# Designed miniproteins, single chains, continued (4): the designs that were tried, part 29

Each design is a single chain, and the fold is of that chain. pLDDT is the mean over its residues in the fold that is shown.

## One batch from the design tools (miniprotein)

Design m13044
Fold by ESMFold2-Fast:
Structure m13044 (fold): chain A 70 residues (1-70)
Amino acid sequence: DAEKLAEKAKESAENAIKRAKEKGDIEELERIYEELKKGSEEFKESNPIVSQKLEEQAERAKEAAEELKE
């Protein structure tokens, strides 16, 4: 089920970003960004809904990293 997979992917990414942000780990947030970007590209053809959700979460990881640098 594509919808359920997209929800699971979003929740997983949100949890990873939250944990890294709580630790203040900028390097971990940057790694999460790279992984989510790669995942988005990987799913672009097979599941565009998952791809879009991963792309949105990648931007959130990037924003969190920038926030911590300030």
Scores: mean pLDDT 81

Design m13045
Fold by ESMFold2-Fast:
Structure m13045 (fold): chain A 80 residues (1-80)
Amino acid sequence: MTPEEKIKELVKKIEEIFKEMQKIDPERKEYLEELLKKWKESIEKLLKDPNVSDEEKIESLEDQLEYLEKLLEELKKEKE
């Protein structure tokens, strides 16, 4: 897998987590949509930054994915 393919895979996984959160907490759907939009804008800036290596971009995305996965599990626990 190329670094570009890995970045696209990680971005897709993060988008899927936001979508899952919206399903679990529909009352915050608009808030989560705004967070996803801001996150996408932040990631686009990161991906266009020539001073950040592909490896650093991947590590940043993996850290964000891990954090979001923990938030999703906590949200699922609250919505038993």
Scores: mean pLDDT 77

Design m13046
Fold by ESMFold2-Fast:
Structure m13046 (fold): chain A 74 residues (1-74)
Amino acid sequence: EVRGLSEEELKEIMDKLIEELEKKNPEVAKKLKEIVEKSKSKTELLQNFNDLLSTLSPEDRDLVLEILGRLLKE
């Protein structure tokens, strides 16, 4: 779960998530990159990320969560 990660670990996972999304859905990747860049803390990043997920289509949200779930297991 992302809440259990350090700020550094969370940023590494977000960077990898953005890289994979750039290949599959560049529009969602761009939105996530903007969130990572504007977020000043781990708490703010998690809140902005959850807000982004709520605005995505079910298909885009499922894609993001699938990639994130895979990255969190590693």
Scores: mean pLDDT 79

Design m13047
Fold by ESMFold2-Fast:
Structure m13047 (fold): chain A 67 residues (1-67)
Amino acid sequence: MARVEAVAARLEEVAKRLGVDVSEYIERIRAAKDRDELSEEATKAAVYLIEKAGADAVAAALNAVAS
């Protein structure tokens, strides 16, 4: 699904900026069978990024990717 690839690509770009390996979460996102599962796996990936890099760094990377 195109939406799954968009979510995976955005997560990969944010993680690359933060120097965090999220390959396992990307695989889980791509394996999502519906929107609820996609949302759950994306949320888990976001929590992992915050735990590894901190909320401020994740917010800065998200803003940079959005611009």
Scores: mean pLDDT 78

Design m13048
Fold by ESMFold2-Fast:
Structure m13048 (fold): chain A 59 residues (1-59)
Amino acid sequence: SAEAVRDALAQQALDAAKRFYENGHEELAKRIFRGIVERYPDSPAGKEAEKLLEELEKK
């Protein structure tokens, strides 16, 4: 379904952003997290990106 494709694309973007963050590219990771929240807010990846972005922006 279109929803399953959306969720898969959001998850791939989230996985990439997490790898960038782990490798020290924090600003790039934050930018990708914001993009995921903006485009896929109701997806599982979007919900996780929102929580991660909030934690990172508290620093």
Scores: mean pLDDT 83

Design m13049
Fold by ESMFold2-Fast:
Structure m13049 (fold): chain A 119 residues (1-119)
Amino acid sequence: MEALAEAFRAEREARIRAIAAEIQAADPSLSPGEALREAEVRYYLELAAELEAKSPEVAEQLRRLADALAAGASAEEVRELLERLREAAKKAGIDDLAAYFDEQIRKLENGEAIEEVPF
């Protein structure tokens, strides 16, 4: 579902950019790219907190993804986490999240990196 994945991507990009601006304002020595990477980790932790009541399983997988990204996990480890997160999101009826991560899994299978917010 391209439309669902695009809607999630737009909201994710806007939130990550807002968090990155806050991080960079607090520490101006960080590059825009470093601030965006930290913002992505923080975004998934915030999303996990928001979804905890609706789906504790999705929240747990989002926290695992955030931890893996912060640790610089391998593409294979990230793919396994995205597959678990996609399955959990589908079971919870969070269709936009499931569609977005389905696209990220396909990119990794094609040897591409996970989608990052452009600056």
Scores: mean pLDDT 81

Design m13050
Fold by ESMFold2-Fast:
Structure m13050 (fold): chain A 117 residues (1-117)
Amino acid sequence: MPLVDVELLARAEDADALAARMAEAVAEAGGVVERVSPREVRVRLRDTSLEAAQEAAYRLGAVAEALGAEVRLESVSDPAAAPAIVRALGAARTSLGGTAGGIAGGGGYAKVKATKG
């Protein structure tokens, strides 16, 4: 399996508490957690298998959901790995998130016009 480098950005009211919990979640994958701002934490996974990256992403998603934080994929060294990592991050949020049916996103912007010359 190819090894991947992954960067995630997480946002919460208290970045110190978020950083501590996320560091625990990625310890097995050799992840590094850095506080970027008072509300933002960057997580790096380096030289990890896609399977380990997905497991770490799932744990990070669960931590974010528990703390009311948002986590998103910033970059990945192998773009083909991105969908699997994004799915793993979203898995815990999808199971606990969202009022169904009220606002399905994008209701005000329904125009798709691709003008590319």
Scores: mean pLDDT 71

Design m13051
Fold by ESMFold2-Fast:
Structure m13051 (fold): chain A 80 residues (1-80)
Amino acid sequence: SILDELDALEREAQKLYDELVKMNAPKEKIREAILHLANITLLRMQALFNDLSPERQEELLAQARADLEKIKKIYEEVKK
């Protein structure tokens, strides 16, 4: 379900955020990552508490995937 997909994306984003904190990443990068994580959480809440059209479900999932990709980019930048 879309909720399972969003939950998986949120968990992956949370793990990457936790790794950034553990690596003592620059505060600016941690702030960028938490904002993208927060957005994924909000999208998951929208899917959980609202009856969404299939089109809106696709939009939310695409946005959550884009936010996760932003966190992955931050992680790879810090990791190098």
Scores: mean pLDDT 88

Design m13052
Fold by ESMFold2-Fast:
Structure m13052 (fold): chain A 89 residues (1-89)
Amino acid sequence: SGLEKLERFIEENRERLAEAERFLRDTLRGERDPELRARILARAEEILGLLAQAQKAYDAGDYDKVIELLEEVLRLVEELRAEYEAATA
């Protein structure tokens, strides 16, 4: 079922999801440069919007859409991490 597929995705990506959450939390809390902070906040807002869409898809029983949205969240976090590392190198 779609729910079993979503459960497998979450289990297989458990560590990656936890690391993504930790990175966002630590980066938002620790950033002191106003321009970089504004850029991080804009990306965080986009990620939060996708998570809200994933919740709506889950509530609607569209588990394939939840997986697609979570994959997009992970992609955006990886992009933000690369941008952050380049800006703070």
Scores: mean pLDDT 80

Design m13053
Fold by ESMFold2-Fast:
Structure m13053 (fold): chain A 81 residues (1-81)
Amino acid sequence: MAEELRREAERLAEEAEELYKRAMEALAAGKSEEAARLYEEAARLALEAARLLLEAGEISEEELAAYEAALAAQVARMAAL
């Protein structure tokens, strides 16, 4: 089960990384609203991956909370652009 959760987390993290890259490309092109949307979607997938890692016992509740707070701050910053 832990290996299955880790593999799913890796898949979601890879999807999040691709969306993050697209968000940065959109930002570089002056498409701030598109960049914010893509970054929000990437953050959502990254948070899902982190929750699966918590269930697999690879991270702590404290680590998840810190990561969630960091992602929320970044999403808010992108939305303000």
Scores: mean pLDDT 81

Design m13054
Fold by ESMFold2-Fast:
Structure m13054 (fold): chain A 67 residues (1-67)
Amino acid sequence: VEEEVKKLLEKLKEIAEKDKENKKELKEKVEYFEALYELAIEHGEEAVRALAKEIEKEVKELEEQLK
């Protein structure tokens, strides 16, 4: 589960680097999710899984906007 969150965050960072117009906003989202991940680890696997789902949704929405 932790590995999934890290991969999703890495993918989000890659999207931010490629989207120069929205880079600042996307970088702030990455920092926000990284902070949530640190909190989720303290609360256990259910919190980490919920966060992974939220990040996955965000990545999916960004990918659809690039169509």
Scores: mean pLDDT 76

Design m13055
Fold by ESMFold2-Fast:
Structure m13055 (fold): chain A 79 residues (1-79)
Amino acid sequence: MSVEELEKLLSQITVQPTKTVPSTSTDLYDKALEQGLSKAVIHAAQVLDLDRSKTGGLVKNQADQLGITVEDAERVLKA
């Protein structure tokens, strides 16, 4: 009926390649954390492997944002 009903129906369908999604999913993020760090965080760390000094500050920020320890975030960059 309304466009909102359609959007909710589409969200129930498993979508693989979707555009930028603004919604936050803390529950899903928590699951990704148990596996280590989210793919996005790992990918970002690899891209920033150029400057370890910058990654040091980013590690602290990412650890705080994700609620993980600084040691865990550093382990991702160390690997």
Scores: mean pLDDT 52

Design m13056
Fold by ESMFold2-Fast:
Structure m13056 (fold): chain A 62 residues (1-62)
Amino acid sequence: SGEEAVKKAKEALEKGDIGSTIRYANRAVSAGLVEAAKEILEQLVEKDPRARAALQALEFES
């Protein structure tokens, strides 16, 4: 399901659905796909503070 979450996050990002993008990126993180989720969240950090907070949490694990 993590790979499906990454796929759904990319689809939502392409359509400009910020809320769905963050939701699916967070699911990808929970499934262990941290690097893919970081790449998606980095594209949203200027548009939504929740994306910045999620990315910062992932940086603490690296």
Scores: mean pLDDT 77

Design m13057
Fold by ESMFold2-Fast:
Structure m13057 (fold): chain A 68 residues (1-68)
Amino acid sequence: SGLEEALKLIKEAAKNGKKVKVTVEDGYVFEADGSNPAEYTGLALGLIGHEGKRVTVEVDGKKYEFTL
């Protein structure tokens, strides 16, 4: 699944303090802006909790699509 690839993208964004927005196909939205590192952990857990679903991950305005 794309879960492993999406988690790698979140991990790289966290290292660089980049803004991340994850939109799940069912309408859930998760965000981290680098101000609180714990938010990236929340994003990762959100992705794990939505395994099997289609998501859009946006990092500093660049969009990536995954099926988790």
Scores: mean pLDDT 79

Design m13058
Fold by ESMFold2-Fast:
Structure m13058 (fold): chain A 84 residues (1-84)
Amino acid sequence: DELIKQYEEIIKKNPNNSTAYMNLGLAYFRQGKYDEALKYFEKAIEVGNDFEKSMAYRQMALLYKARGKYEEAKEYLEKAKELE
């Protein structure tokens, strides 16, 4: 809760901070809020450089694995590798 509020304030000041979106996604993922986590990982990809996009795709792959969606997980892992 506190951590989510901190990253929301960072994003309010800098809406292109991919790392803050990634950390918000991770915080929601840890809470089992997968739809919110996906939204923030997608935003991290939208505003990130190739390294940040690769990291976000890897987190999306882990999220899809956690949901039992192994084909989607594989697709996102392949997208991450394309940027490396």
Scores: mean pLDDT 86

Design m13059
Fold by ESMFold2-Fast:
Structure m13059 (fold): chain A 74 residues (1-74)
Amino acid sequence: SRLEELVERLRRRLEELGASEEEIANLVRLVEEIEDPEDLERIEEVLKKPDVTVLDIEVELGIIQLRRGVERVT
């Protein structure tokens, strides 16, 4: 599935960036909780960046988590 492919890419990228096992486990869990295809696309775009950092991934997931708590109409 798209989610499984994204989780595999995320794990590989985080390992390349030197993330700890705890950081990898936490970020993978946050991605697995995403059900909105738009939010999955945002994470895919972040992971495509050659200069992506662990912080960039954490920030994008934080934004997604915040958006999940708001009404569709502002």
Scores: mean pLDDT 77

Design m13060
Fold by ESMFold2-Fast:
Structure m13060 (fold): chain A 76 residues (1-76)
Amino acid sequence: DLAEQAAEYAEAGAAASAAGDYELGKRYSQMAADFARKAGNEEAAKYGQLAADAAAKGDGVTAMQYSGLAGRAAAE
């Protein structure tokens, strides 16, 4: 299920960013965005992309917030 994969990768991205692993956080958030986009969930895809962008900048707090929003949107 693409929506389940989007939610799981969003959660993994948030956990990686919380641990300070921004490269892994970026990768998982990017995967969450890609799976959400394939599932037709544009809101979850947008938040996943914003989380990946924040992680790429080393902004863990913003990355975690957007990953959380991506996961919630993917679960709807």
Scores: mean pLDDT 85

Design m13061
Fold by ESMFold2-Fast:
Structure m13061 (fold): chain A 114 residues (1-114)
Amino acid sequence: MVTVTESGGGTVPEGGSLTLTAKFSGDGITGVGWFRQRPGEKLEGIAGATAIDGGSFVSGSVAGRFSVSLDLAAKTAYLHMRNLRPEDTAVYYAAAGVGVGGPLVYGEGAEVTV
């Protein structure tokens, strides 16, 4: 069974940097996505990394400020956030993809306040 646990949330000053960490367990991880939910808004996909080819993507909404990395051997994913803005205040969720076309397994979320 796959589990995901986020850490590294907190309060950060505007212009600051923060790295969120997601630890995952189990086998068959094909990639990790990062999502956020701002107050009163829908869940938004912001970044992802694939296990197979080491590919990554970042949403245009955070391009140039956020990056993602995946250490599959360590079963750890990172969301690197820099030049944070008040609009980045959200609960951030990591989601592990399991198998080809399989379910997403979400963590409980990490709160970030700017």
Scores: mean pLDDT 81

Design m13062
Fold by ESMFold2-Fast:
Structure m13062 (fold): chain A 74 residues (1-74)
Amino acid sequence: MENIKKGLEYIKKGLEHYREGVRAYRRGDLEAAVKHFEEAIKYFEEAIKYGAPDEVKKMLEEVRKFLERVREEL
C-alpha cells in the first residue's frame, strides 16, 4: 500500500513539472523549461521504481526526447 501511494505521488509531481515545463517552453523560457523537464524525469524515474505502469515509462521517454530538443534550441 505505501509503495503504491508513493508511486502515485511521484507521478503527480512529475506531471506538475511537465506541465510547468511545457508552459515555460511556450513562452520562450527555454532555461525554465529545461529545469522543469529535468525534475519531471526524476519524479517519473522514482515512480517507475515503485511499480508504475508502462504508460509512465512511455511518458518518461517522451519527456526525455522533448528535453533533448529544447536543449538543442538553447
Scores: mean pLDDT 85

Design m13063
Fold by ESMFold2-Fast:
Structure m13063 (fold): chain A 109 residues (1-109)
Amino acid sequence: MEKKLVSEAQKARDTAIQEASRGNSELALKYTDELVDIALKIAETGNADSVEEVAKILQSGADSLNRAARWAQSNVSPLMSARFHRSSALLQLSFDNLKKTADKLKQEE
């Protein structure tokens, strides 16, 4: 189950980035929300390795959406930039929470 959830997380991240590159800020946010939901499900499994793997997916997604926001600010509009910043911030918050969860799980026997 965990391996399937990690695969679904990677697909959600890739789709969010792809939609952002197409200028579909609302779809990018939809897949960002989906990625966060998948990450929470993985955290509930208590598997530290899977939580760490998804945390890396969240961080790469946040970084990519932050770059999309910077690009949109210069080339599209402040509104689209703000939407991509929102998606990036949601993924960064999820990453911070999962990193803390992974660290705690490693300390539990």
Scores: mean pLDDT 84

Design m13064
Fold by ESMFold2-Fast:
Structure m13064 (fold): chain A 80 residues (1-80)
Amino acid sequence: TDPAVARALAAEGERAYAAGDLETAAAHYEQAIRILEEALGPDHPDVARAHFLLGLVYAAMGRLDEARRHFERAFAISRR
């Protein structure tokens, strides 16, 4: 498990989001979260940031329940 792979996936997610390919962006951020959780643990700040970015993607898709869960997870990690 390599955090550099997660960073590459997050960069691909950002490019997909910019191109309006929201489903691809969500998939890349979901993969990045799995790698970061395995490498750094589920409560790491990088995991919180990935959840926040995925929440933005789901909000853009109109999938508000999924967006809310990811924002809540990001907030919970940030509160310590």
Scores: mean pLDDT 83

Design m13065
Fold by ESMFold2-Fast:
Structure m13065 (fold): chain A 61 residues (1-61)
Amino acid sequence: MVEAELAARYAKDGNFKKAAELIAKALQRDPSLLDEIIETMRSYGVPEDEIEKIVEEAKKL
């Protein structure tokens, strides 16, 4: 999933705001993608605590 892959890259660069914006767009299109987004970010080596914070920030958008 392109948005989740890009979000993982932004998160690894410390750009959590951009990561959250990308995840928010994906969830607005299809909320059922949440689990796939989390698994994708985890597979790219984003720490679990950071994934949780990014997802919560995305839900606020």
Scores: mean pLDDT 81

Design m13066
Fold by ESMFold2-Fast:
Structure m13066 (fold): chain A 91 residues (1-91)
Amino acid sequence: MTPEELEREINRGVVMIALAVAKVVVSKSELPEEEKEELLRLLEEAMRAIEEGDYESAIKYLREAKRKAEEAGDKELAKIAELSIKIVEEI
Protein backbone atom coordinates (compact mmCIF):
# COMPACT_ATOMS: atom_id res chain seq x y z
CA MET A 1 0.00 0.00 0.00
CA THR A 2 1.40 3.42 -0.92
CA PRO A 3 1.39 6.22 1.71
CA GLU A 4 -1.25 7.96 -0.43
CA GLU A 5 -3.45 4.83 -0.48
CA LEU A 6 -3.08 4.46 3.30
CA GLU A 7 -4.06 8.11 3.87
CA ARG A 8 -7.17 7.68 1.67
CA GLU A 9 -8.18 4.55 3.63
CA ILE A 10 -7.69 6.40 6.94
CA ASN A 11 -9.75 9.36 5.70
CA ARG A 12 -12.50 6.99 4.50
CA GLY A 13 -12.59 5.31 7.93
CA VAL A 14 -12.63 8.64 9.79
CA VAL A 15 -15.53 10.03 7.74
CA MET A 16 -17.53 6.79 8.13
CA ILE A 17 -17.13 7.00 11.93
CA ALA A 18 -18.07 10.72 11.88
CA LEU A 19 -21.25 9.99 9.89
CA ALA A 20 -22.18 7.08 12.19
CA VAL A 21 -21.86 9.49 15.16
CA ALA A 22 -23.91 12.10 13.23
CA LYS A 23 -26.73 9.54 12.82
CA VAL A 24 -26.78 9.01 16.62
CA VAL A 25 -26.79 12.81 17.18
CA VAL A 26 -29.74 13.21 14.77
CA SER A 27 -31.70 10.33 16.39
CA LYS A 28 -31.25 11.92 19.87
CA SER A 29 -31.93 15.51 18.72
CA GLU A 30 -35.07 17.55 19.44
CA LEU A 31 -35.77 17.94 15.69
CA PRO A 32 -39.22 17.05 14.29
CA GLU A 33 -39.51 13.40 13.17
CA GLU A 34 -39.85 14.37 9.48
CA GLU A 35 -36.58 16.35 9.62
CA LYS A 36 -34.83 13.50 11.48
CA GLU A 37 -35.93 10.94 8.85
CA GLU A 38 -34.70 13.17 6.01
CA LEU A 39 -31.33 13.86 7.67
CA LEU A 40 -30.82 10.17 8.53
CA ARG A 41 -31.63 9.21 4.92
CA LEU A 42 -29.10 11.74 3.56
CA LEU A 43 -26.40 10.51 5.96
CA GLU A 44 -27.07 6.87 5.04
CA GLU A 45 -26.96 7.72 1.30
CA ALA A 46 -23.63 9.53 1.84
CA MET A 47 -22.21 6.53 3.75
CA ARG A 48 -23.34 4.14 0.99
CA ALA A 49 -21.77 6.37 -1.70
CA ILE A 50 -18.46 6.44 0.23
CA GLU A 51 -18.49 2.63 0.55
CA GLU A 52 -19.07 2.37 -3.23
CA GLY A 53 -16.24 4.86 -3.98
CA ASP A 54 -18.73 7.40 -5.40
CA TYR A 55 -17.25 10.42 -3.65
CA GLU A 56 -19.00 12.94 -5.94
CA SER A 57 -22.43 11.61 -4.85
CA ALA A 58 -21.25 11.46 -1.22
CA ILE A 59 -20.33 15.18 -1.32
CA LYS A 60 -23.72 15.98 -2.92
CA TYR A 61 -25.62 14.17 -0.12
CA LEU A 62 -23.43 15.77 2.58
CA ARG A 63 -24.00 19.28 1.14
CA GLU A 64 -27.75 18.64 1.19
CA ALA A 65 -27.51 17.34 4.80
CA LYS A 66 -25.55 20.48 5.80
CA ARG A 67 -28.16 22.76 4.20
CA LYS A 68 -31.04 20.96 5.96
CA ALA A 69 -29.18 20.94 9.30
CA GLU A 70 -28.62 24.71 8.99
CA GLU A 71 -32.32 25.26 8.17
CA ALA A 72 -33.26 23.13 11.22
CA GLY A 73 -30.88 25.10 13.47
CA ASP A 74 -28.66 22.07 14.20
CA LYS A 75 -25.27 23.80 14.16
CA GLU A 76 -23.44 20.69 15.41
CA LEU A 77 -24.72 18.48 12.57
CA ALA A 78 -23.99 21.26 10.04
CA LYS A 79 -20.35 21.39 11.25
CA ILE A 80 -20.03 17.58 11.10
CA ALA A 81 -21.38 17.60 7.52
CA GLU A 82 -18.95 20.40 6.52
CA LEU A 83 -15.97 18.56 8.04
CA SER A 84 -17.10 15.31 6.38
CA ILE A 85 -17.19 17.05 2.96
CA LYS A 86 -13.60 18.28 3.52
CA ILE A 87 -12.43 14.76 4.47
CA VAL A 88 -14.14 13.16 1.42
CA GLU A 89 -12.47 15.78 -0.85
CA GLU A 90 -9.07 14.52 0.46
CA ILE A 91 -9.86 10.91 -0.59
Scores: mean pLDDT 83

Design m13067
Fold by ESMFold2-Fast:
Structure m13067 (fold): chain A 101 residues (1-101)
Amino acid sequence: TRVRIRMTLGLPPELQAQVRDVLASVLAGLGAESEITLEQAPLLPPEAQEQQLQAVAHLKNALQYRLGDRDPAAAEAELAQARALFAAAGSTLEVEIEEAP
């Protein structure tokens, strides 16, 4: 399984590094190859940064449900929440999952 994630983050560099590490660790734990691209946006106000971190948590949950628990309905619900929070922050989230047959 290969997962490509591209996102635009308005977070400080240290939080961007934490986001990358968390997503890479989750995907490695699920036996997936990861391609993670983080694009720098202008720094968001603290409330929007918090929403973006919540969006990342929902993305992490979506990956766990999709690839670990094999619950596509729960994964879609979590991914929808992540996308809504990214949109509210004026940021982008693209996720592509290529599962091995």
Scores: mean pLDDT 83

Design m13068
Fold by ESMFold2-Fast:
Structure m13068 (fold): chain A 68 residues (1-68)
Amino acid sequence: SEKEERRREIVRRLLRAYLDNGKEGFEQALKEIREKYPDLSDDEIQEILNEVQKTLERIAAIEAQRAA
């Protein structure tokens, strides 16, 4: 659905911002997303943030395994 496609794009944008520019890039991208999509509920934003966090934790775990 269009709503699901938008959510997926937002998650990808936030992940890319974090990987490219760290926490500051993530916070800036999140601010821009809130301004671009003012119709997003707090619950929807929280679900997006949870998905991004889980993906970042998975990436960190893979990198830790490579270092071992």
Scores: mean pLDDT 82

Design m13069
Fold by ESMFold2-Fast:
Structure m13069 (fold): chain A 86 residues (1-86)
Amino acid sequence: HMNQVTKDVLVKALEDLAKKAEQLGHTEVSEAFRRAAEAVRKVDPTDTEKLAELQRLVGKASKALDEQNFEEALEIARRIEEVARA
């Protein structure tokens, strides 16, 4: 089931972002990504529109963290949790 694979990939990506933020000393950002990962784990894998939006947001979060824009990364992590819980 392709949607479950997408969901699992997004959860792993968020966990990897949390680990990266923690290694960079940004505990609040790391915690926000961990909360986002937990919220994504609860998403219905058949909700293709929600998974597509989450995938887009995870891509933006990865870019923000690579650019060391921790404020933007934190905001996107919180938005991911909000969308996943909707």
Scores: mean pLDDT 86

Design m13070
Fold by ESMFold2-Fast:
Structure m13070 (fold): chain A 73 residues (1-73)
Amino acid sequence: SLKEQIRKLAEEGHKGEAISFGLAAASIAEKTKDYKEAAELYRLVAEIAREAGDEELAREAEELARKAEEKAK
């Protein structure tokens, strides 16, 4: 799955690439109206951003996840 690939990149030390891939994948999911997948991808990006020390990006990704979750209902 996309989430597994993103998590693997982060675990292998490629946190920046994982964040970029996750944001791109979440954007595609939003465009295809797969809001549940978009929310899960944004939450994963927030977790990786926090581990990378990017607290601002983590907060932004969490807000994007929340908005996607609202659209999924």
Scores: mean pLDDT 86

Design m13071
Fold by ESMFold2-Fast:
Structure m13071 (fold): chain A 55 residues (1-55)
Amino acid sequence: VPPPAPLSPEAAEAAKETAEKLNAIGDGIDKGLEAAKDEEDPEKKREAIRKGIEE
């Protein structure tokens, strides 16, 4: 990673919080998708994805 440009403390904290929120959302989606990807029952697949997103 190249050396970071000078950032205000506020910008650094905001970026960190955004990354944490995105990671939490991504983890929820990934969980739902992984649970569903090998499931052949469309009803169970839909339910697994929905639950992952809701978490």
Scores: mean pLDDT 66

Design m13072
Fold by ESMFold2-Fast:
Structure m13072 (fold): chain A 69 residues (1-69)
Amino acid sequence: MKELYEKIMKEIEEQVKRLREAGDKGVAAAQADPATASAIDAMREFFDTQIERVREKGLKEARELLEKA
């Protein structure tokens, strides 16, 4: 069970990393263009929301595996 839990946590971390990298890249592009600078906060909120959803889903699956053990 520990190995399955660690695999799920690693998958969550990799998805979070990808979302953070995409967010950082998007924010950098928005900062480079004054026309999109006002969208930076909304962009950060969007990626934060996506990260939270990935964590919630992964934690739910991890909890179900732990409860089954």
Scores: mean pLDDT 76

Design m13073
Fold by ESMFold2-Fast:
Structure m13073 (fold): chain A 50 residues (1-50)
Amino acid sequence: MEFTVSSPADVLRAARQLKAAGLATDEQLAAAEEGARDSGDPEALALLAE
């Protein structure tokens, strides 16, 4: 596929779920959180505030 649309909020949710299951690293979660902050996406920023 050429590219897909994945929101920063979707990436953050996926990273958090994988981290909770023990399948993702702290670095992967941190990268998703940084991407969410950098994006300025309101949904992703709301997730970070929780």
Scores: mean pLDDT 75

Design m13074
Fold by ESMFold2-Fast:
Structure m13074 (fold): chain A 73 residues (1-73)
Amino acid sequence: SEKEEEEKINKKVYELIKEALGLPLNTSKEEILEKIRELFREIALPMPEEELKKAFEEHWEHIKERIRELLKE
């Protein structure tokens, strides 16, 4: 199932991000995304918060797609 495969990839992405950021394995998806947004905000100042969120979501989708490609190789 494509949906099941997508869910597995998303789970793996979050696990890799938790490891890269040194976060506990029990860190929630929301906490991970907030931590990444904080890091992105440091780079993208002085962008308004709404534009920052949009840019983050765009980059996040690109990161997921790249990881999907790598996992299929």
Scores: mean pLDDT 66

Design m13075
Fold by ESMFold2-Fast:
Structure m13075 (fold): chain A 82 residues (1-82)
Amino acid sequence: APVFKLELYYNGELLGTQTLTGLGGEEAEKLFEQLLKLPVGETLEFEFNGSKLTLEVLEKTPDSVLVKNLDTGIEFKLTKIS
């Protein structure tokens, strides 16, 4: 199963980190693949656990993506570990 590191930021401050495995890793991979197809500055609407999220791609590398939730201002970074 895919493994991802999730990092949450607000106003440039790291709020927390989580390792996503099993079902969480599979859901993270689906989101990661969608985000990697978008150019920096493009937006994606994503539904997670009954909540609608509007995400903007801020930065991409071959193994990571940084996005901003436009509704909350919270940023998160997904990094593929395996």
Scores: mean pLDDT 82

Design m13076
Fold by ESMFold2-Fast:
Structure m13076 (fold): chain A 63 residues (1-63)
Amino acid sequence: SMEELKKQIERARRGLEELLRKGVISEEEFEEIMKLLDEAEKKGWEVLEEAARRAKQLVVRNL
């Protein structure tokens, strides 16, 4: 559902803000994934999954 998608996107945004606050990702990396979350609001779950995959790769690479 669109309401469920919106909830998951908001949760992902909060998670990214936490990763930025902790210094796990850079400001640039944060902005790139936030743009993907904005696209996910228009294009749906597939783009949200891409954003999640990219965030996971950055966390693994930077830790």
Scores: mean pLDDT 83

Design m13078
Fold by ESMFold2-Fast:
Structure m13078 (fold): chain A 78 residues (1-78)
Amino acid sequence: TEEVERATRLLAEGQAAFDAGDYKTAAEKFEEAARLARGRDDRLAAASLRGLSEAYRKLGKEEEAEKYEKEAEELERK
């Protein structure tokens, strides 16, 4: 679907921003990717949530990072 295609592009953009050290932009891209993938592609949603978790750890938001890590693990067990 178009939403899955957009989520895939956002995941790639988030990874590029993360690699560049722009963790705020990475988090924004990963969050939108997870939202678009949720209920459509569990693997893509889980990958996006793991990226979001890592970005939040870099931003010092440990509680949010743990929340999204757990959500990704739950999707991976389906």
Scores: mean pLDDT 87

Design m13079
Fold by ESMFold2-Fast:
Structure m13079 (fold): chain A 68 residues (1-68)
Amino acid sequence: EANELGKRGAEAEEAGDYETAAELYEKAAQLLSQSNPAGARIALLEAAKAYEKAGDLERAAELRQKAL
């Protein structure tokens, strides 16, 4: 469920586990991709931000490209 994945992602960010947060947001985006494209785009951007905080700049750039 996308809303649960988003909540878990936020909890991972609070714990400083940005890589786990990014993965959870990315999964949320996949679940939303056909039913709620706007929500999927937001989730991809949150995942990209979390990857940047984790130091994975290449992955962050890739997800931003997907969000366009």
Scores: mean pLDDT 82

